# Designs tried in a protein design run: designed miniproteins, single chains, continued (3). Part 72

Each design is a single chain, and the fold is of that chain. pLDDT is the mean over its residues in the fold that is shown.

## One batch from the design tools (miniprotein)

Design m10497
Fold by ESMFold2-Fast:
Structure m10497 (fold): chain A 74 residues (1-74)
Amino acid sequence: MRNDALKENEEIYKQLLELAEEAKKRDEEAGKRLQQKANEALGGRDLTGFDPNTGLSQSNQAYQEALEIKKELE
């Protein structure tokens, strides 16, 4: 439990950064949006926080939004 949640959030953050760098090569504006999402996920401090409206952690929401941005580039 303790280490698993932290590792999951670290992996999500890493995925967001990689998506931002890949997106910058295709669309600079999309890359900036993904970079902003990565910064928001890191800056949120409570990456294990639960959003009662969506049933998702804050870091998971940022990752899902990043996937939607990536899908727009396809």
Scores: mean pLDDT 60

Design m10498
Fold by ESMFold2-Fast:
Structure m10498 (fold): chain A 100 residues (1-100)
Amino acid sequence: SMEEIKELAEEVIELIEEMAKLTKDPEIKKQLERLREELREKLEKGEITAADAIAFGVEVKILGKKESEVQDEEMKKKIEEIVRRINELAIRLAKLLEAA
């Protein structure tokens, strides 16, 4: 399950990177880059918790909602799809961390 935890966390990191590239608001982009680095550091140190995974998912959802309000409908849909996938993976990551 440690391999699964690493794979899920790495997929979340990649999706946050993709979301940041689509982000127009520089402050939201900065917060996404901060979340990515925090998740990476916690993963490398083996300090990531289920509560961390849930908190990351919630913060990404909040940032995505704010960014979607300044985007056109096509880009809003793309951001919402990335946010949904990040949240799905964050829930799965939290369940694996809780079981460990």
Scores: mean pLDDT 85

Design m10499
Fold by ESMFold2-Fast:
Structure m10499 (fold): chain A 70 residues (1-70)
Amino acid sequence: GAARLAEAIAELERVLEEAEREGVRLANQGKHDEARQVVADARRAAAERLRERGFSDEEIATAFALLDQR
């Protein structure tokens, strides 16, 4: 439902905000590949945690798509 999807988006936003801050730090040092990897790793870890909580791959993909549209 909408509340469940909103919860997933909020969790993803929190995790990605932290990873994006670290990514910016790495990019400012010229470590652009490492910056992209930190964000990619955070997305993967967040998806795995949502899966452990019983979210489907479709629900996780929808949450990422909606977050990326912000």
Scores: mean pLDDT 81

Design m10500
Fold by ESMFold2-Fast:
Structure m10500 (fold): chain A 75 residues (1-75)
Amino acid sequence: DDGKRGQQAAKDLGLSDKAIQAAYNYGYYSQQASQAIQAGDVDTMRQHLQQGQQYKQQLEKEAGKENADQVSQSI
């Protein structure tokens, strides 16, 4: 579960509750996009990638780019 992996990475980095939630959502939507493209659903994949990117930006805002990059590497 990429959401749980992102959440755990954020917790291990000692990030705020808001950053931890953003990390979960970023991982969750990244995984949903991967599942959608495996099913051949390009439109759903694009929607989930957009959601994931919004949460990645929130994570960068809350925790900084270096911590966001470490979370991204976990998923």
Scores: mean pLDDT 86

Design m10501
Fold by ESMFold2-Fast:
Structure m10501 (fold): chain A 70 residues (1-70)
Amino acid sequence: EAELAAQVAERVAEQVPEVKEQLQQMATAARQGDWEKFEQLVLELGQSLDDEKKKKVLAAAREAGEELVA
């Protein structure tokens, strides 16, 4: 569900507030069901973070998604 992905993006924004604006754009893309744009924004986010933070963002998104589906 698009709302679930948007919630994940918003939770990740709380974990990494320095990229909050990008995460808000990702939430919007998810709510519109535009997964291609969502993935592009994830790649752009990765360009803004070091490798370790990038892994943390992806792990946080995965964990948030699993929790919201549980």
Scores: mean pLDDT 73

Design m10502
Fold by ESMFold2-Fast:
Structure m10502 (fold): chain A 77 residues (1-77)
Amino acid sequence: EEVELEILRLLAERGWIPLSDLVREVMKRTGASLSEVVEAIRRLVKEGLIEQRVDPETGQTFLRLTEKGLEYLKEKE
């Protein structure tokens, strides 16, 4: 899936990314809709390929590639 692979590539390049920045960048690179990007993120979190954390001070959600996600990306690239 193009959208899922682009999410994984961005996270592999940058480490922890704010959710809002990730969504904006993926939409820009793929032309996917907001709902398509959000669904792809939801699936990747459920599959354990990315992890999310909420900053308790700001409420900002951050996402990161897991080791499993990096291995998955290497198999697809």
Scores: mean pLDDT 81

Design m10503
Fold by ESMFold2-Fast:
Structure m10503 (fold): chain A 68 residues (1-68)
Amino acid sequence: MSMELTKEQYETILKAVEMKKKGAPKEEILELLKKTFDEERAERITNVLLKMKEKTLEVSIENLKKKL
């Protein structure tokens, strides 16, 4: 049970995934993540999201909504 993320951090990841699905640029996603994550973590999450296909983004949104 990895209790490493706060509810606010999960909500920020959900917003970032939704922004990526809508075609938001890397800079906007990174800026959003930097609000709740340190710069290194925000960059790592952004890079993962940029590599995701649309179907993977949809599954991630559904799973994050179930956790919230």
Scores: mean pLDDT 77

Design m10504
Fold by ESMFold2-Fast:
Structure m10504 (fold): chain A 56 residues (1-56)
Amino acid sequence: GPLERARRGARLVVEGLTSGDKELFDKGIEELRAAGHEETADQLRELYESGRLVAD
C-alpha cells in the first residue's frame, strides 16, 4: 500500500545518499512521488541537486 511504498522510498533515498548512488536516490524519489508525497520528493531532489542535502 502507500505506506509501504513511502517506507521503501525513504529507505532508497537514504541508501542512495549514503552510498553516493544517484540512480538509487532517484528510485527512492519516484517511490515517494508514487506514494503521494510529491512535494517532499521535489524538495528532497532540489536540496540534493543544490548540495544542501547530505548524509553523515
Scores: mean pLDDT 78

Design m10505
Fold by ESMFold2-Fast:
Structure m10505 (fold): chain A 69 residues (1-69)
Amino acid sequence: SPMQQLQRQHLLQESIVEALYLAQVVDVDLQHKDDPEKKAEEMARVDEERRQRLEQLNQQYRQQLEELL
């Protein structure tokens, strides 16, 4: 169904965002392993980017769902 196709596409896009987030977390850990304060600041930025990307995807998903209903 169109609903199932849209749901699968949304889950795939979320999985891509999560994969990028995990890669960024690893990079921050490696770059700032000896500086816990800078690590925390960079982690906060990475968390905010993830939040913004997920919010954008959820907004698009909600709009597409409304168009199907």
Scores: mean pLDDT 87

Design m10506
Fold by ESMFold2-Fast:
Parts: sequence; C-alpha cells; structure tokens
Structure m10506 (fold): chain A 61 residues (1-61)
Amino acid sequence: RPATEEQIRQLALAAGISLEEARRLARYAEGGGSVEEVARWLQSHGLSPETARAYARGLAA
C-alpha cells in the first residue's frame, strides 16, 4: 500500500522536486489526501494532467 522508495525517487525525478518533497506528497496521499489535490500540485510542477493523475493514484493505492 505505501509508496516504495523507488516510486518516490521516480516521482522526484519526473516532477523536478526534492526527495523530501516527494516523501511529503506520499505521506499526504497515504494519510487520506485527495488524488485530485496531489495531481493538481504535480501539474503546477510541470507534469501533464494524465502523468500527474497516474502518480497521484500510485501514491494513494
């Protein structure tokens, strides 16, 4: 259920964010944060809507 270290690393590279920021997003999603909010935040960091939603779903699953 929790995002793996590899998934967090891949997200950080794709979004151009730090590992600390990627881990913070993963914790937010695991704690019941909305997929839509995570996807919107990732879009603000340059990810396409589809890619952002895919990562957001992966973190929440």
Scores: mean pLDDT 76

Design m10507
Fold by ESMFold2-Fast:
Structure m10507 (fold): chain A 80 residues (1-80)
Amino acid sequence: SEVEEFEREMNAYLLFLESLLQAGDYELARSLIEHALKILEKYKSNEELKPLIEKTLQRLLQLAQQLGDESLVEQIQKLL
């Protein structure tokens, strides 16, 4: 299922982001959040993925807040 594959890929991506934050690699973490947002934008028209996209955006919002990146926080809030 495309939905199940998307969920698995996004969960793996989020785990990698959390690992980068724990390692203190904030610059790479910011870049990955920005890249994740571009991926999610490509799927915005897929109604089946909408709940998973919203869930992923909420998690990315929490990570952006943890980074203290106000620009990323605002960008993610506009997508929710």
Scores: mean pLDDT 84

Design m10508
Fold by ESMFold2-Fast:
Structure m10508 (fold): chain A 94 residues (1-94)
Amino acid sequence: SEMEELLKELLEELEKLLEELKRAIDNGDTQSAFEIAKRALELLKEAGEKGIGVATAGAQLLEDLLNDPNVTPEDLLNGIELIIEMIREEIKKL
């Protein structure tokens, strides 16, 4: 299914960004952590524009986190992990 392929490609890209984010956090690199989260947001917005509804929901969640002045890199990590789980659930329904 074309939708299954798009969701799997999105999942793979987000998992790569998640590993980059974990490395940034482990190194205390808060600036890189926020830049990685913003790249994840851009990816989710682009996927949502292609008709992936779960990506639109994930983009809103991540954007709300990035707009919180008290957000930590760990909050961004937890948010992206949750979005990955949401995408996995959508793939499972196909």
Scores: mean pLDDT 89

Design m10509
Fold by ESMFold2-Fast:
Structure m10509 (fold): chain A 73 residues (1-73)
Amino acid sequence: MVDELVELIEKLLGAKVYKELFERMVKNNDVDRLIEALRNLGILTDEEVEKFRQLPSAEEVLKYALEILKKKL
């Protein structure tokens, strides 16, 4: 899932991002930092951030972020 997320982010932004940073956030289950990173990259709107904060894990954040990225591409 992290590989697919990074690939879609890079396609949307037209620039490379550090995959290792995303892998670390997921491994540590750091939901808040993962959501903040996606917001700072312009992938999530403020309304989407509020919904994502209700998710129980970083893996669920990845799942829904992938759905949003697929809609924006």
Scores: mean pLDDT 79

Design m10510
Fold by ESMFold2-Fast:
Formats: structure tokens, C-alpha cells, sequence
Structure m10510 (fold): chain A 96 residues (1-96)
């Protein structure tokens, strides 16, 4: 069984190779694991949520992309990660 970090890495590799469906699969599995691990993993969870949102944006699925960027913003704020929160906010504004 792959760790959340390994699933995230596999998603990034799939995305780099242009396999958007495989990238979504790995990012969704990483998110599921990270949510079970709790608040200590919120910085990584926010990052994976942003990556999943970017994959949906590349597919032209703007509403799904906005949903994941909004979740990333909320998670980043709860983690106190100002840089990640600003990135998620900027991505939401770009899709407005």
C-alpha cells in the first residue's frame, strides 16, 4: 500500500506525462489518506488539493477546479500556511 506522499508523487509524475485521469486517481487517493491522518498533514493536503484543482482546470472543468481551490484555501488557513492560502486565493481569482 502506497503512503500519502508516494500517492502524491505518483500523481505528479502522471500529470507531467500528460495522463490527467491517472493524476486525478492518485491525487484523490492521497487526499483520502491525508484527511484520515489529521491536522499535522494539512500543509500537504492543501498542496494536493491545489494540484487536483489544476488538473481539473486543464480539462476545462472550471467548477470542479474552483471547488478544490476553495477546499485548499480553507485547509491552508486552518494550517496557518499563509503562502499556500494566498496561492489558492490567486487561483480562485484567475478563474473568476
Amino acid sequence: ELSAEELFLQGVVAWANGDLEKAKEYFEKAIEKLKKLGKEYYPLLAQVLIQLGLVYDEQGKVEEAKKYFQEALEVAKEAGDEGMAKLAQNLLEALA
Scores: mean pLDDT 89

Design m10511
Fold by ESMFold2-Fast:
Structure m10511 (fold): chain A 94 residues (1-94)
Amino acid sequence: SSLEEEAEKLFQEYANELGRLMKELNVPEEVALEIEREFLARALALLDAFRKGLAANSDNPEAQAALKEQFVAEMRAIHEEAKKRVIEAAKEAK
């Protein structure tokens, strides 16, 4: 569905931004891999939950809109937490 495609695109954009930020700030490889693993685990679980929610509410546009809003908010929170970890790791690597 288009909602699933939009969700996957947002996930990919955030994953790419996180990767670029870690390279730009010269985060040590071991720490970068840990941050990436944690981000991917949380983000992929959220994507799976969203896809299941859409499937369960295929004939309910209002429920789909609410699920989309919740997904975007939670994905943003996961991304912001990952970015904070990147900044902290970069400070410690001095």
Scores: mean pLDDT 87

Design m10512
Fold by ESMFold2-Fast:
Parts: C-alpha cells; sequence; structure tokens
Structure m10512 (fold): chain A 78 residues (1-78)
C-alpha cells in the first residue's frame, strides 16, 4: 500500500501527518478497524511506558510516531 508506506515514512517526522495518512488508508479499505486500533495502541503504549501523559507535547508526539512506525513495519512485513 502506497498510503501505508507513506504513513510509515511520515511517522518518523510527524505523528499528526501519519494519522492523516492512516485515516485515508482506512477510508480506502487498506486497513481494518482492528489494525487501526493496534497502530494507535502501539503509539499510546510507548508514551505510557516512558511516563509521558501529554500526548500533544513534542515528546509525546515523537513517542506516538515511533509506536506507529513499529506497528506499521510489523503489518507490512508479511
Amino acid sequence: SALLEEALRAARESADEAERLLVRAYLQGELTPEQVNAIAAAGRALAAEAGITDLLSPEGKALLGRGYEAELRRLLAR
């Protein structure tokens, strides 16, 4: 998926941009609701493990993006 590959690249720079690309992938049928939830949960889990509660902070957004990247790599490695 070109959108999922672009979201993977975007996740390293901007969690917000990755989220916009993931929404488009979902609307185009390239992701299931379960896969979207897994990607979102991966980002939140990394922030929680680091003790970061402010997900709008630069640190929170960086951890969200890293979690999204990790789960997207797992989904694309089939």
Scores: mean pLDDT 86

Design m10513
Fold by ESMFold2-Fast:
Structure m10513 (fold): chain A 85 residues (1-85)
Amino acid sequence: EREKLLEEIIEILRPVADEAVVEAQKPYFEELEAKVELDRVQRLELEVHRLGIGVMKRLDAGIDVEAVEKALEQVKKLVEEIAKL
């Protein structure tokens, strides 16, 4: 089930994403959601992208690299499961 796998990805990424970077992206994603009528799956996909930006910023800065790498490995497995649906 795509929706549940996306929710699991969000739960994995949230604790390793840079909170300030994630919040800084929020107005851009909210503007997109306001202009385009998005379904629940599309909203979850946008949340994954927003959290992913925060995660990549931590990785680029060399912050919590081990925790970020473990989270990305788990996310990769879930993305592969979505691709098999």
Scores: mean pLDDT 77

Design m10514
Fold by ESMFold2-Fast:
Structure m10514 (fold): chain A 65 residues (1-65)
Amino acid sequence: LSEELQEEIQEGLVLITIGVLKIILSREVGEEVAEQVAEATIARKPKSAAEAKAAAEEALARLLA
């Protein structure tokens, strides 16, 4: 795969990961907290699905503290 296509795939995976996490968190902790976690994750500008998951976990931990 070209670097351009690899970057596009990673960008898509990040967006899908954030979307899925938001849906799951909305069910567990409520829509308001899920929205805040999603916004915080996007603000970290994650470059991979793994980074997006880690950023979301950190944001959730901070909001629940």
Scores: mean pLDDT 79

Design m10515
Fold by ESMFold2-Fast:
Formats: sequence, structure tokens, C-alpha cells
Structure m10515 (fold): chain A 71 residues (1-71)
Amino acid sequence: MSKELVEQNYRLSLALERADVRALFDVYGVSVTDQEIEDIERGDPEAIRKMEEKVGKLVTDAYLTILRAKR
């Protein structure tokens, strides 16, 4: 496995474990605003839908599952 793939997988795992949506978007090279982060953390359906479009449904579902477990 390449160093880049190892680093990407580690960063993704860390972002998901911490429920860090900014770090999650950074793994995929996607820009995100502070307002979008707040909306996602608040559980805004439109913000979650936009997240699914940017990073995919599997990653979004994993993030939301971990976020709920931490509350």
C-alpha cells in the first residue's frame, strides 16, 4: 500500500472517530465553510444532503452514526 493511501485511510479513520466533519472534508479535498459544519453538526437535512453529494452516502452515514454515539 502506498504512503498516500495509508495516510488518507488514517486521516479518514481519525476524522470519523472524532466526528470531525472539517477533517473529513479535508481528506477528500473538499472545501467547507464554518456555517456548513455547524449545520451538519446540528443535523440540518439540507446540509447532510449536500455532504452526501460531496463525500458520498457511506462516509456520511458513518459520520452520523459516530456523531450520535458520542452524544
Scores: mean pLDDT 77

Design m10516
Fold by ESMFold2-Fast:
Structure m10516 (fold): chain A 94 residues (1-94)
Amino acid sequence: MIADRIAEAAEKLGRPDLAAAARSVRNMIESLLEQDLETLERMAAQGGPATRALVEAVKAIREGDLEKAEQYTLEAIAHLAGVPVEEVRRILEE
């Protein structure tokens, strides 16, 4: 999973904040994959940007859209860590 790759790369680069955020996002996505679509839509409607990104990532995984799943996973990590998404993308470029 892309979040696991970010967590590992972030630890290697001395970014424990991003590693923690990536692991949290990974665990949340695994939990949300067990929920029905109605529950996910409700969470997205009531949640902030991080929650919306998580729900969209889960929906993309279910649809088999790996590109969208990766994009929304990066956005969820960025929102949770409080950094720009470009900073999270740079972790993967190392």
Scores: mean pLDDT 83

Design m10517
Fold by ESMFold2-Fast:
Structure m10517 (fold): chain A 90 residues (1-90)
Amino acid sequence: MERVERMLKDAEKSARDMQAAGVSQEVVDRFMEGARGAARRYGEGQGESLDETSELFLKIAKSSEEYLPELQEKSRQKRLEEELKRLLEE
């Protein structure tokens, strides 16, 4: 169960970053569905499905990497705008 918990925590962190970047809930939900699917298969004790679980986790990581660079840039730009606004008000 420890690995499943770790996978879910990592996925939750990524989902949080995506939400902070203004990603739609649908995209975040799809990412989390994939993560929960992988965690569920692993947690059910499907020893023969470890390879499939690893592939699902890799697929989720690849998908997040494809989205995250662009979303992280959008989030950084938005945060820079808000920080500049705060500095200008002081």
Scores: mean pLDDT 61

Design m10518
Fold by ESMFold2-Fast:
Structure m10518 (fold): chain A 69 residues (1-69)
Amino acid sequence: MSREEARELAEKAVEAAVAGDGKTAKEYLDKLSEHNPEAAELAEKGAVAAVLGRRDLAEKYVERAVELV
């Protein structure tokens, strides 16, 4: 998996979570987890932060997830 693909999956998971689509968010996180479980865990924290209105924190978690790939 490339860093660009990891970023797309993490950003799509965050977007789905904010939209209230937890099933789609989980599908993107599961796909990321197949390649890097630690990156998926950080992306999940980003999704939670975004749902709580913490956009800056969500962006930091996504960057950290991408750095692990």
Scores: mean pLDDT 86

Design m10519
Fold by ESMFold2-Fast:
Structure m10519 (fold): chain A 79 residues (1-79)
Amino acid sequence: MGLKKVLENEGFGKNLSDETIEKLREKAGIPKELDTEDYTTARSLAYKLVKDKYFGIELREAVREAVSRIRKAAEELGL
């Protein structure tokens, strides 16, 4: 449900199939454990992906790159 809410909030549509959500998760490199309802934006998801590996300015850059990766994966899937 978390990743589905992220896609709705980013404007990729509503009522996406579980299969489409799973394909995007795999293409964007999102661990299954992070597909939760604790986040609703690509930025908050990206922060959770990188927060334990980077600090300061490098953390901000890593979040930006992870957001870009999520959006690109959605575009490549035709969303």
Scores: mean pLDDT 70

Design m10520
Fold by ESMFold2-Fast:
Structure m10520 (fold): chain A 106 residues (1-106)
Amino acid sequence: MKVLQAVYLALQASELLDRAAKLAEEEGLKEVSKLAKQASKSARVGALELMGGNIKKGVEQLRQALKLAEQALKKAKEQGASPEVIKLLQQAIELLKQAIKLAEEA
């Protein structure tokens, strides 16, 4: 079921965003950490909405998570974040894009 795959990917993205936020905070990148934490929360809310059958609300939350994650990546690159923070944000962005596509095709 494509919706369950979207939920799984969104939850994986949330975990990667939480890891990126923690590492960014340790690196003193407060704005990157805040954006990644907000993206993680939106990804989790999106996953829960999808699990509840609220596809439209779920997709809206995942799109918000994607925008926040892309903002976090831009700031991370501008502020000289470690390659690990950048990689985690890039991986989370890719998972969010896949989750959105699967949820919209369901």
Scores: mean pLDDT 90

Design m10521
Fold by ESMFold2-Fast:
Structure m10521 (fold): chain A 53 residues (1-53)
Amino acid sequence: ALADQVAQLLGTSVADAEILVKQLQGPDADRNIAAVGNALGQDVAEQVRALLA
């Protein structure tokens, strides 16, 4: 599932990843993806965007 892949990528729980996936697919998706890049690196942000495509 998408949340499982995001959880493994970010090192979080599946439940937390489910919330993050909703935020990353919502109206603030670009802002939230940029925040991931700022906190964890642009390579991680690119991988998250690829998973959501």
Scores: mean pLDDT 77

Design m10522
Fold by ESMFold2-Fast:
Structure m10522 (fold): chain A 112 residues (1-112)
Amino acid sequence: MAEEEERRRQLREDLLQLADGLEAIGKIEGNEGLVRLGRLLRELVEAAENGDEERAIRLLKEIRELTKKENLPNNIVLQAEALLIAYGMRHVLDKLNVSPVERAAAERIARR
């Protein structure tokens, strides 16, 4: 549907903008974790666009672990999960045992 396609486009653009910002800040601050996180988010967008669910599972796992390690806002993880939901990859969240509360938050972002 046109609204669903527009929402996927918006979520993709938002996540790519976030990825670019994290990589830029990481380079300025010499924080390799932020640079890596930006690259992982960009790769997750590619995996979602290509329907590569196995790659999406691996990438989302790394994004979750790195976001926690770098003590970054969980909003980054929620945006990544919302993108996967919008691309029909909700079961990737099941594979990573995402909590019902976190899933509900990601689904709310995916539908807005």
Scores: mean pLDDT 86

Design m10523
Fold by ESMFold2-Fast:
Structure m10523 (fold): chain A 79 residues (1-79)
Amino acid sequence: STLTVEEVVELAKKKAKELDETPEESTEEDLKKALEGVELLRRVGAPQEVIDLMEELIKKGKYKAAAELFEFVASLLTD
């Protein structure tokens, strides 16, 4: 079954929380991937709430978490 926008947002929130609570070592490459991910999600019309979650992770310096959240959400939107 196709996921609803509300289901995608709820799954993204749960994933973002798990990633935010996970220790990580972020690199400049992870930051670049996270920023590219934000732009791609905006281009495909992803919910603003998902974009806000990625931007909050980036503000916290959790670039790898933001990039992983992008890949997770992209998989939900392209399936």
Scores: mean pLDDT 80

Design m10524
Fold by ESMFold2-Fast:
Parts: C-alpha cells; sequence; structure tokens
Structure m10524 (fold): chain A 82 residues (1-82)
C-alpha cells in the first residue's frame, strides 16, 4: 500500500519537471495505470495528476493547497490499507 503512495508522489515529481512532450507521455502512462488500478487508487492518482497540472498552469497556490488538503484523507486511508 505504501508503494501506491510512493508511485503517486513519483508521478507528481515527474509532472512538475516534465516538458510538454514528457507530460503527454505521462498522461498515457497514468491512463494505463488508472485502467489497471482499483477505483480508489485510480481516483487518487487522477486527482493528484490534476493538482500538478493546475500548478503547472499557474493556478493560485491557495487553490492548489485547498484541493490537496481535500485529497489528503483519501491518501491516508489508502496508505493505511494492508
Amino acid sequence: MEEAIEKILEMAKRVRKANEEELEKLRERIDAEIAAAGEEYAELLLESFEIELMRREGAAEEEIEARAERLRPRAEALAARA
């Protein structure tokens, strides 16, 4: 379960550093992982990706932090599962 959270964090780091071509490749990879994943992990992965896209597009920091905080309980619940 920890590995799922680690994969999401690694994806977030890659999205932050990606250029446009790398971002398109990451979108394809994320879509494939979502298709193979359980619903809760898929939702968390997609939401995390969207938060990083908002950051790249210059959304307000308060808006990004608010969305991340709403995601936190779901991430904690996923991490706590055996």
Scores: mean pLDDT 74

Design m10525
Fold by ESMFold2-Fast:
Structure m10525 (fold): chain A 105 residues (1-105)
Amino acid sequence: MYVGVGEGPTRDREAGEAGARGAEAGARTGGAIGNGGVKPLFSEAEETRARGGVVAKTKEGAEKGAEGARTAAEAAGSGKGGESVAAAGMAGSGGGVEAGLAEKK
């Protein structure tokens, strides 16, 4: 079975943790960063991009967050979204998934 979010080795844990962090950053970037509000990247990024200057900074920040978010989502819902219960937790055990498989090798 898939073991992405567990104690395991540092590399294994880091892979899952990096995805979770990116997912949170990506979601916040689209909703509110606390500084600008609800159009920090997709609205403000387009305005900045048209001016040619800080677009790299704004766009790069958004892509990094979104890339982490899609990595975590892809690991959790790659094809089915319910098959990889281990990856669905993001922080490990989501609470209900453990009662689903409960199988160890």
Scores: mean pLDDT 44

Design m10526
Fold by ESMFold2-Fast:
Structure m10526 (fold): chain A 86 residues (1-86)
Amino acid sequence: MEPSFLERIRAAARAVNPQVVAVTLELDDDGKPVLTLWFAPGVSPEARERALAAAQAIADEEFKKLGLPPVTVRAEEATPAQLAAA
């Protein structure tokens, strides 16, 4: 995936919630893109949903412009290793 795309997603999510520590893009078993927002521990479900909505809006627009299939955006709690790497 293009680095500037992930940077835009991270920026949009962090504008809503600064505790987004990482954004990763992977392909599932069917080759469909899955975007994961990694949050610092203790972020409320409501705060995660707001950041997810911001990330989903940008992802939908960018993937549509590139002619790519819709992306699934998920929230996960960051591991200590991911927090150290952020």
Scores: mean pLDDT 74

Design m10527
Fold by ESMFold2-Fast:
Structure m10527 (fold): chain A 86 residues (1-86)
Amino acid sequence: MKEELEKAKRELEERVERMIAELERLSETATHPELVEAYRRFVRELEELAEKLKIPQSFKEEALARLEAAFDAAMARADARVLEVA
């Protein structure tokens, strides 16, 4: 059980890191509505994965907070991109 929980936490962490990387990638080309849509999809996907892997609530909340911080950074990056093109 404990080894499976550690494996599950690792899988959740790897998924969150991939989602953060995708938001960073999207921030270079995507519009604000596209970033919002991607973020909403990632939140749902992460919540579904956490439930499937039986992740404790505290770790799920931490992962969601990291994803939200990455989304805020991606939105700011998209804003900066518009200023560079203008």
Scores: mean pLDDT 81

Design m10528
Fold by ESMFold2-Fast:
Structure m10528 (fold): chain A 105 residues (1-105)
Amino acid sequence: SEEERKKIKEELKKELDTLVDRYAAQVASTTDPAQQAAIRRQLEIEFDRFLARAVSTLSREDVKELAEHFVDKLAEKLGLTPEERERLRQNALEAIDLWEKVLNA
């Protein structure tokens, strides 16, 4: 139902907010480049897993909206440039396309 769709989308949006908040806090807690690289890798893994679940559950438009929310929140928290924000957005859209192909094969 539409109400069930809205609830799922809200829950997934909260998961993304938690992921971004945790990442921002972890990056802010260290100046060690190796630790920062490990934190970034963990974010990439968790976001990719998130997209796989979202693609299996929601429409493409809902998943795109969630991905854009993730990019906007991350860019805001990290003070990213418009160019860096657009790069993240494109990477997220490409990941959605890949998961759509894998899960709908």
Scores: mean pLDDT 85

Design m10529
Fold by ESMFold2-Fast:
Structure m10529 (fold): chain A 74 residues (1-74)
Amino acid sequence: SAELEQQRALAMLEGSAALLHVAANVMKVDKETLEKWLEKWKKEAAEVLPLFSPEQQARVERMLKEGEELLKRH
C-alpha cells in the first residue's frame, strides 16, 4: 500500500539520520566526511519527498535541518 511505502521510506531516512548522529557524536568522524554524507542524504531525501504527506515532508525537512546544525557544531 501507499501507506506502507511511505512508512518504509521514512524509516530509511530516519535510519540515515541516526547513523549521521552516531558518526558525528560517538565515532567522531571528520567534518569533511560528514559534509559529504549530509549532501548525499539531502539528495536521497529529495528523491523520495513526493511520496510523503505534508506532515511527513515537514518531518524530513526537520531531520535535514538537524543534520545541518549538527555539522555547524564541528
Scores: mean pLDDT 78

Design m10530
Fold by ESMFold2-Fast:
Structure m10530 (fold): chain A 101 residues (1-101)
Amino acid sequence: SELEKRRAELEALAKELNTPEKLLEAARENAESDPEKALEIGYIASGEAYKAIKEKAPIEEIRKLLAAVAYALGEPEVAEEILNSEDPVATAERWEEEREA
C-alpha cells in the first residue's frame, strides 16, 4: 500500500528530525527546493508544537517548532515574526486565523 509506505517514510523522517532545531533547519532548507518534503516536515513540526504547548515545554522550543511550520508553508516572514515574538503561540494563532485552509 502506498499509504503504508508514506506512513513508514514519515515515521523515519520524524525519528531523524527529533529536535526543534532539526525540524526548523530542515523546513527552512526544503521550503523553496522541495515544497512536498517541506509540507511533511511541517506536519511533523505541527504535531510536536502541539505536544510542546500542552506539556509547557521551554518557550524557545515552541518558537522553533511553530517557526518550522511557517517556513514549511512558504511563509518565512511569519516564521521570523514567531522566532522574535514574546508570545509565539499568540503570533501563530493570529496567522492561522488569517489563513484560508
Scores: mean pLDDT 84

Design m10531
Fold by ESMFold2-Fast:
Structure m10531 (fold): chain A 100 residues (1-100)
Amino acid sequence: MREELEREVIDALAAMVYALLKKSGNKEDAERFKAIAERLLAEHPDSVNAHLALGYAYYLEGKYEEAKKVFERAISLADQRGDEVTREEARKLLEEIEKK
């Protein structure tokens, strides 16, 4: 349905935001892409990739407590959808934070 297609497009855009954040790794991009990820989450609150993007932006900002909460939500959503790849990605990011 149209709503399902719109959700798929939003999730794909969120995946791109996450990939760009991982590539840049800088705090200025974290602020900009965090705003984009928050907007995507407003349109589709259950987007796994939007949670990954938001969590990674918090991580780059040094906001590890916020990042952990967002990644835990991403893992739960990925589990509900059987998305093993995204679940493992979020889990690795949690391990990275817990080493700090």
Scores: mean pLDDT 80

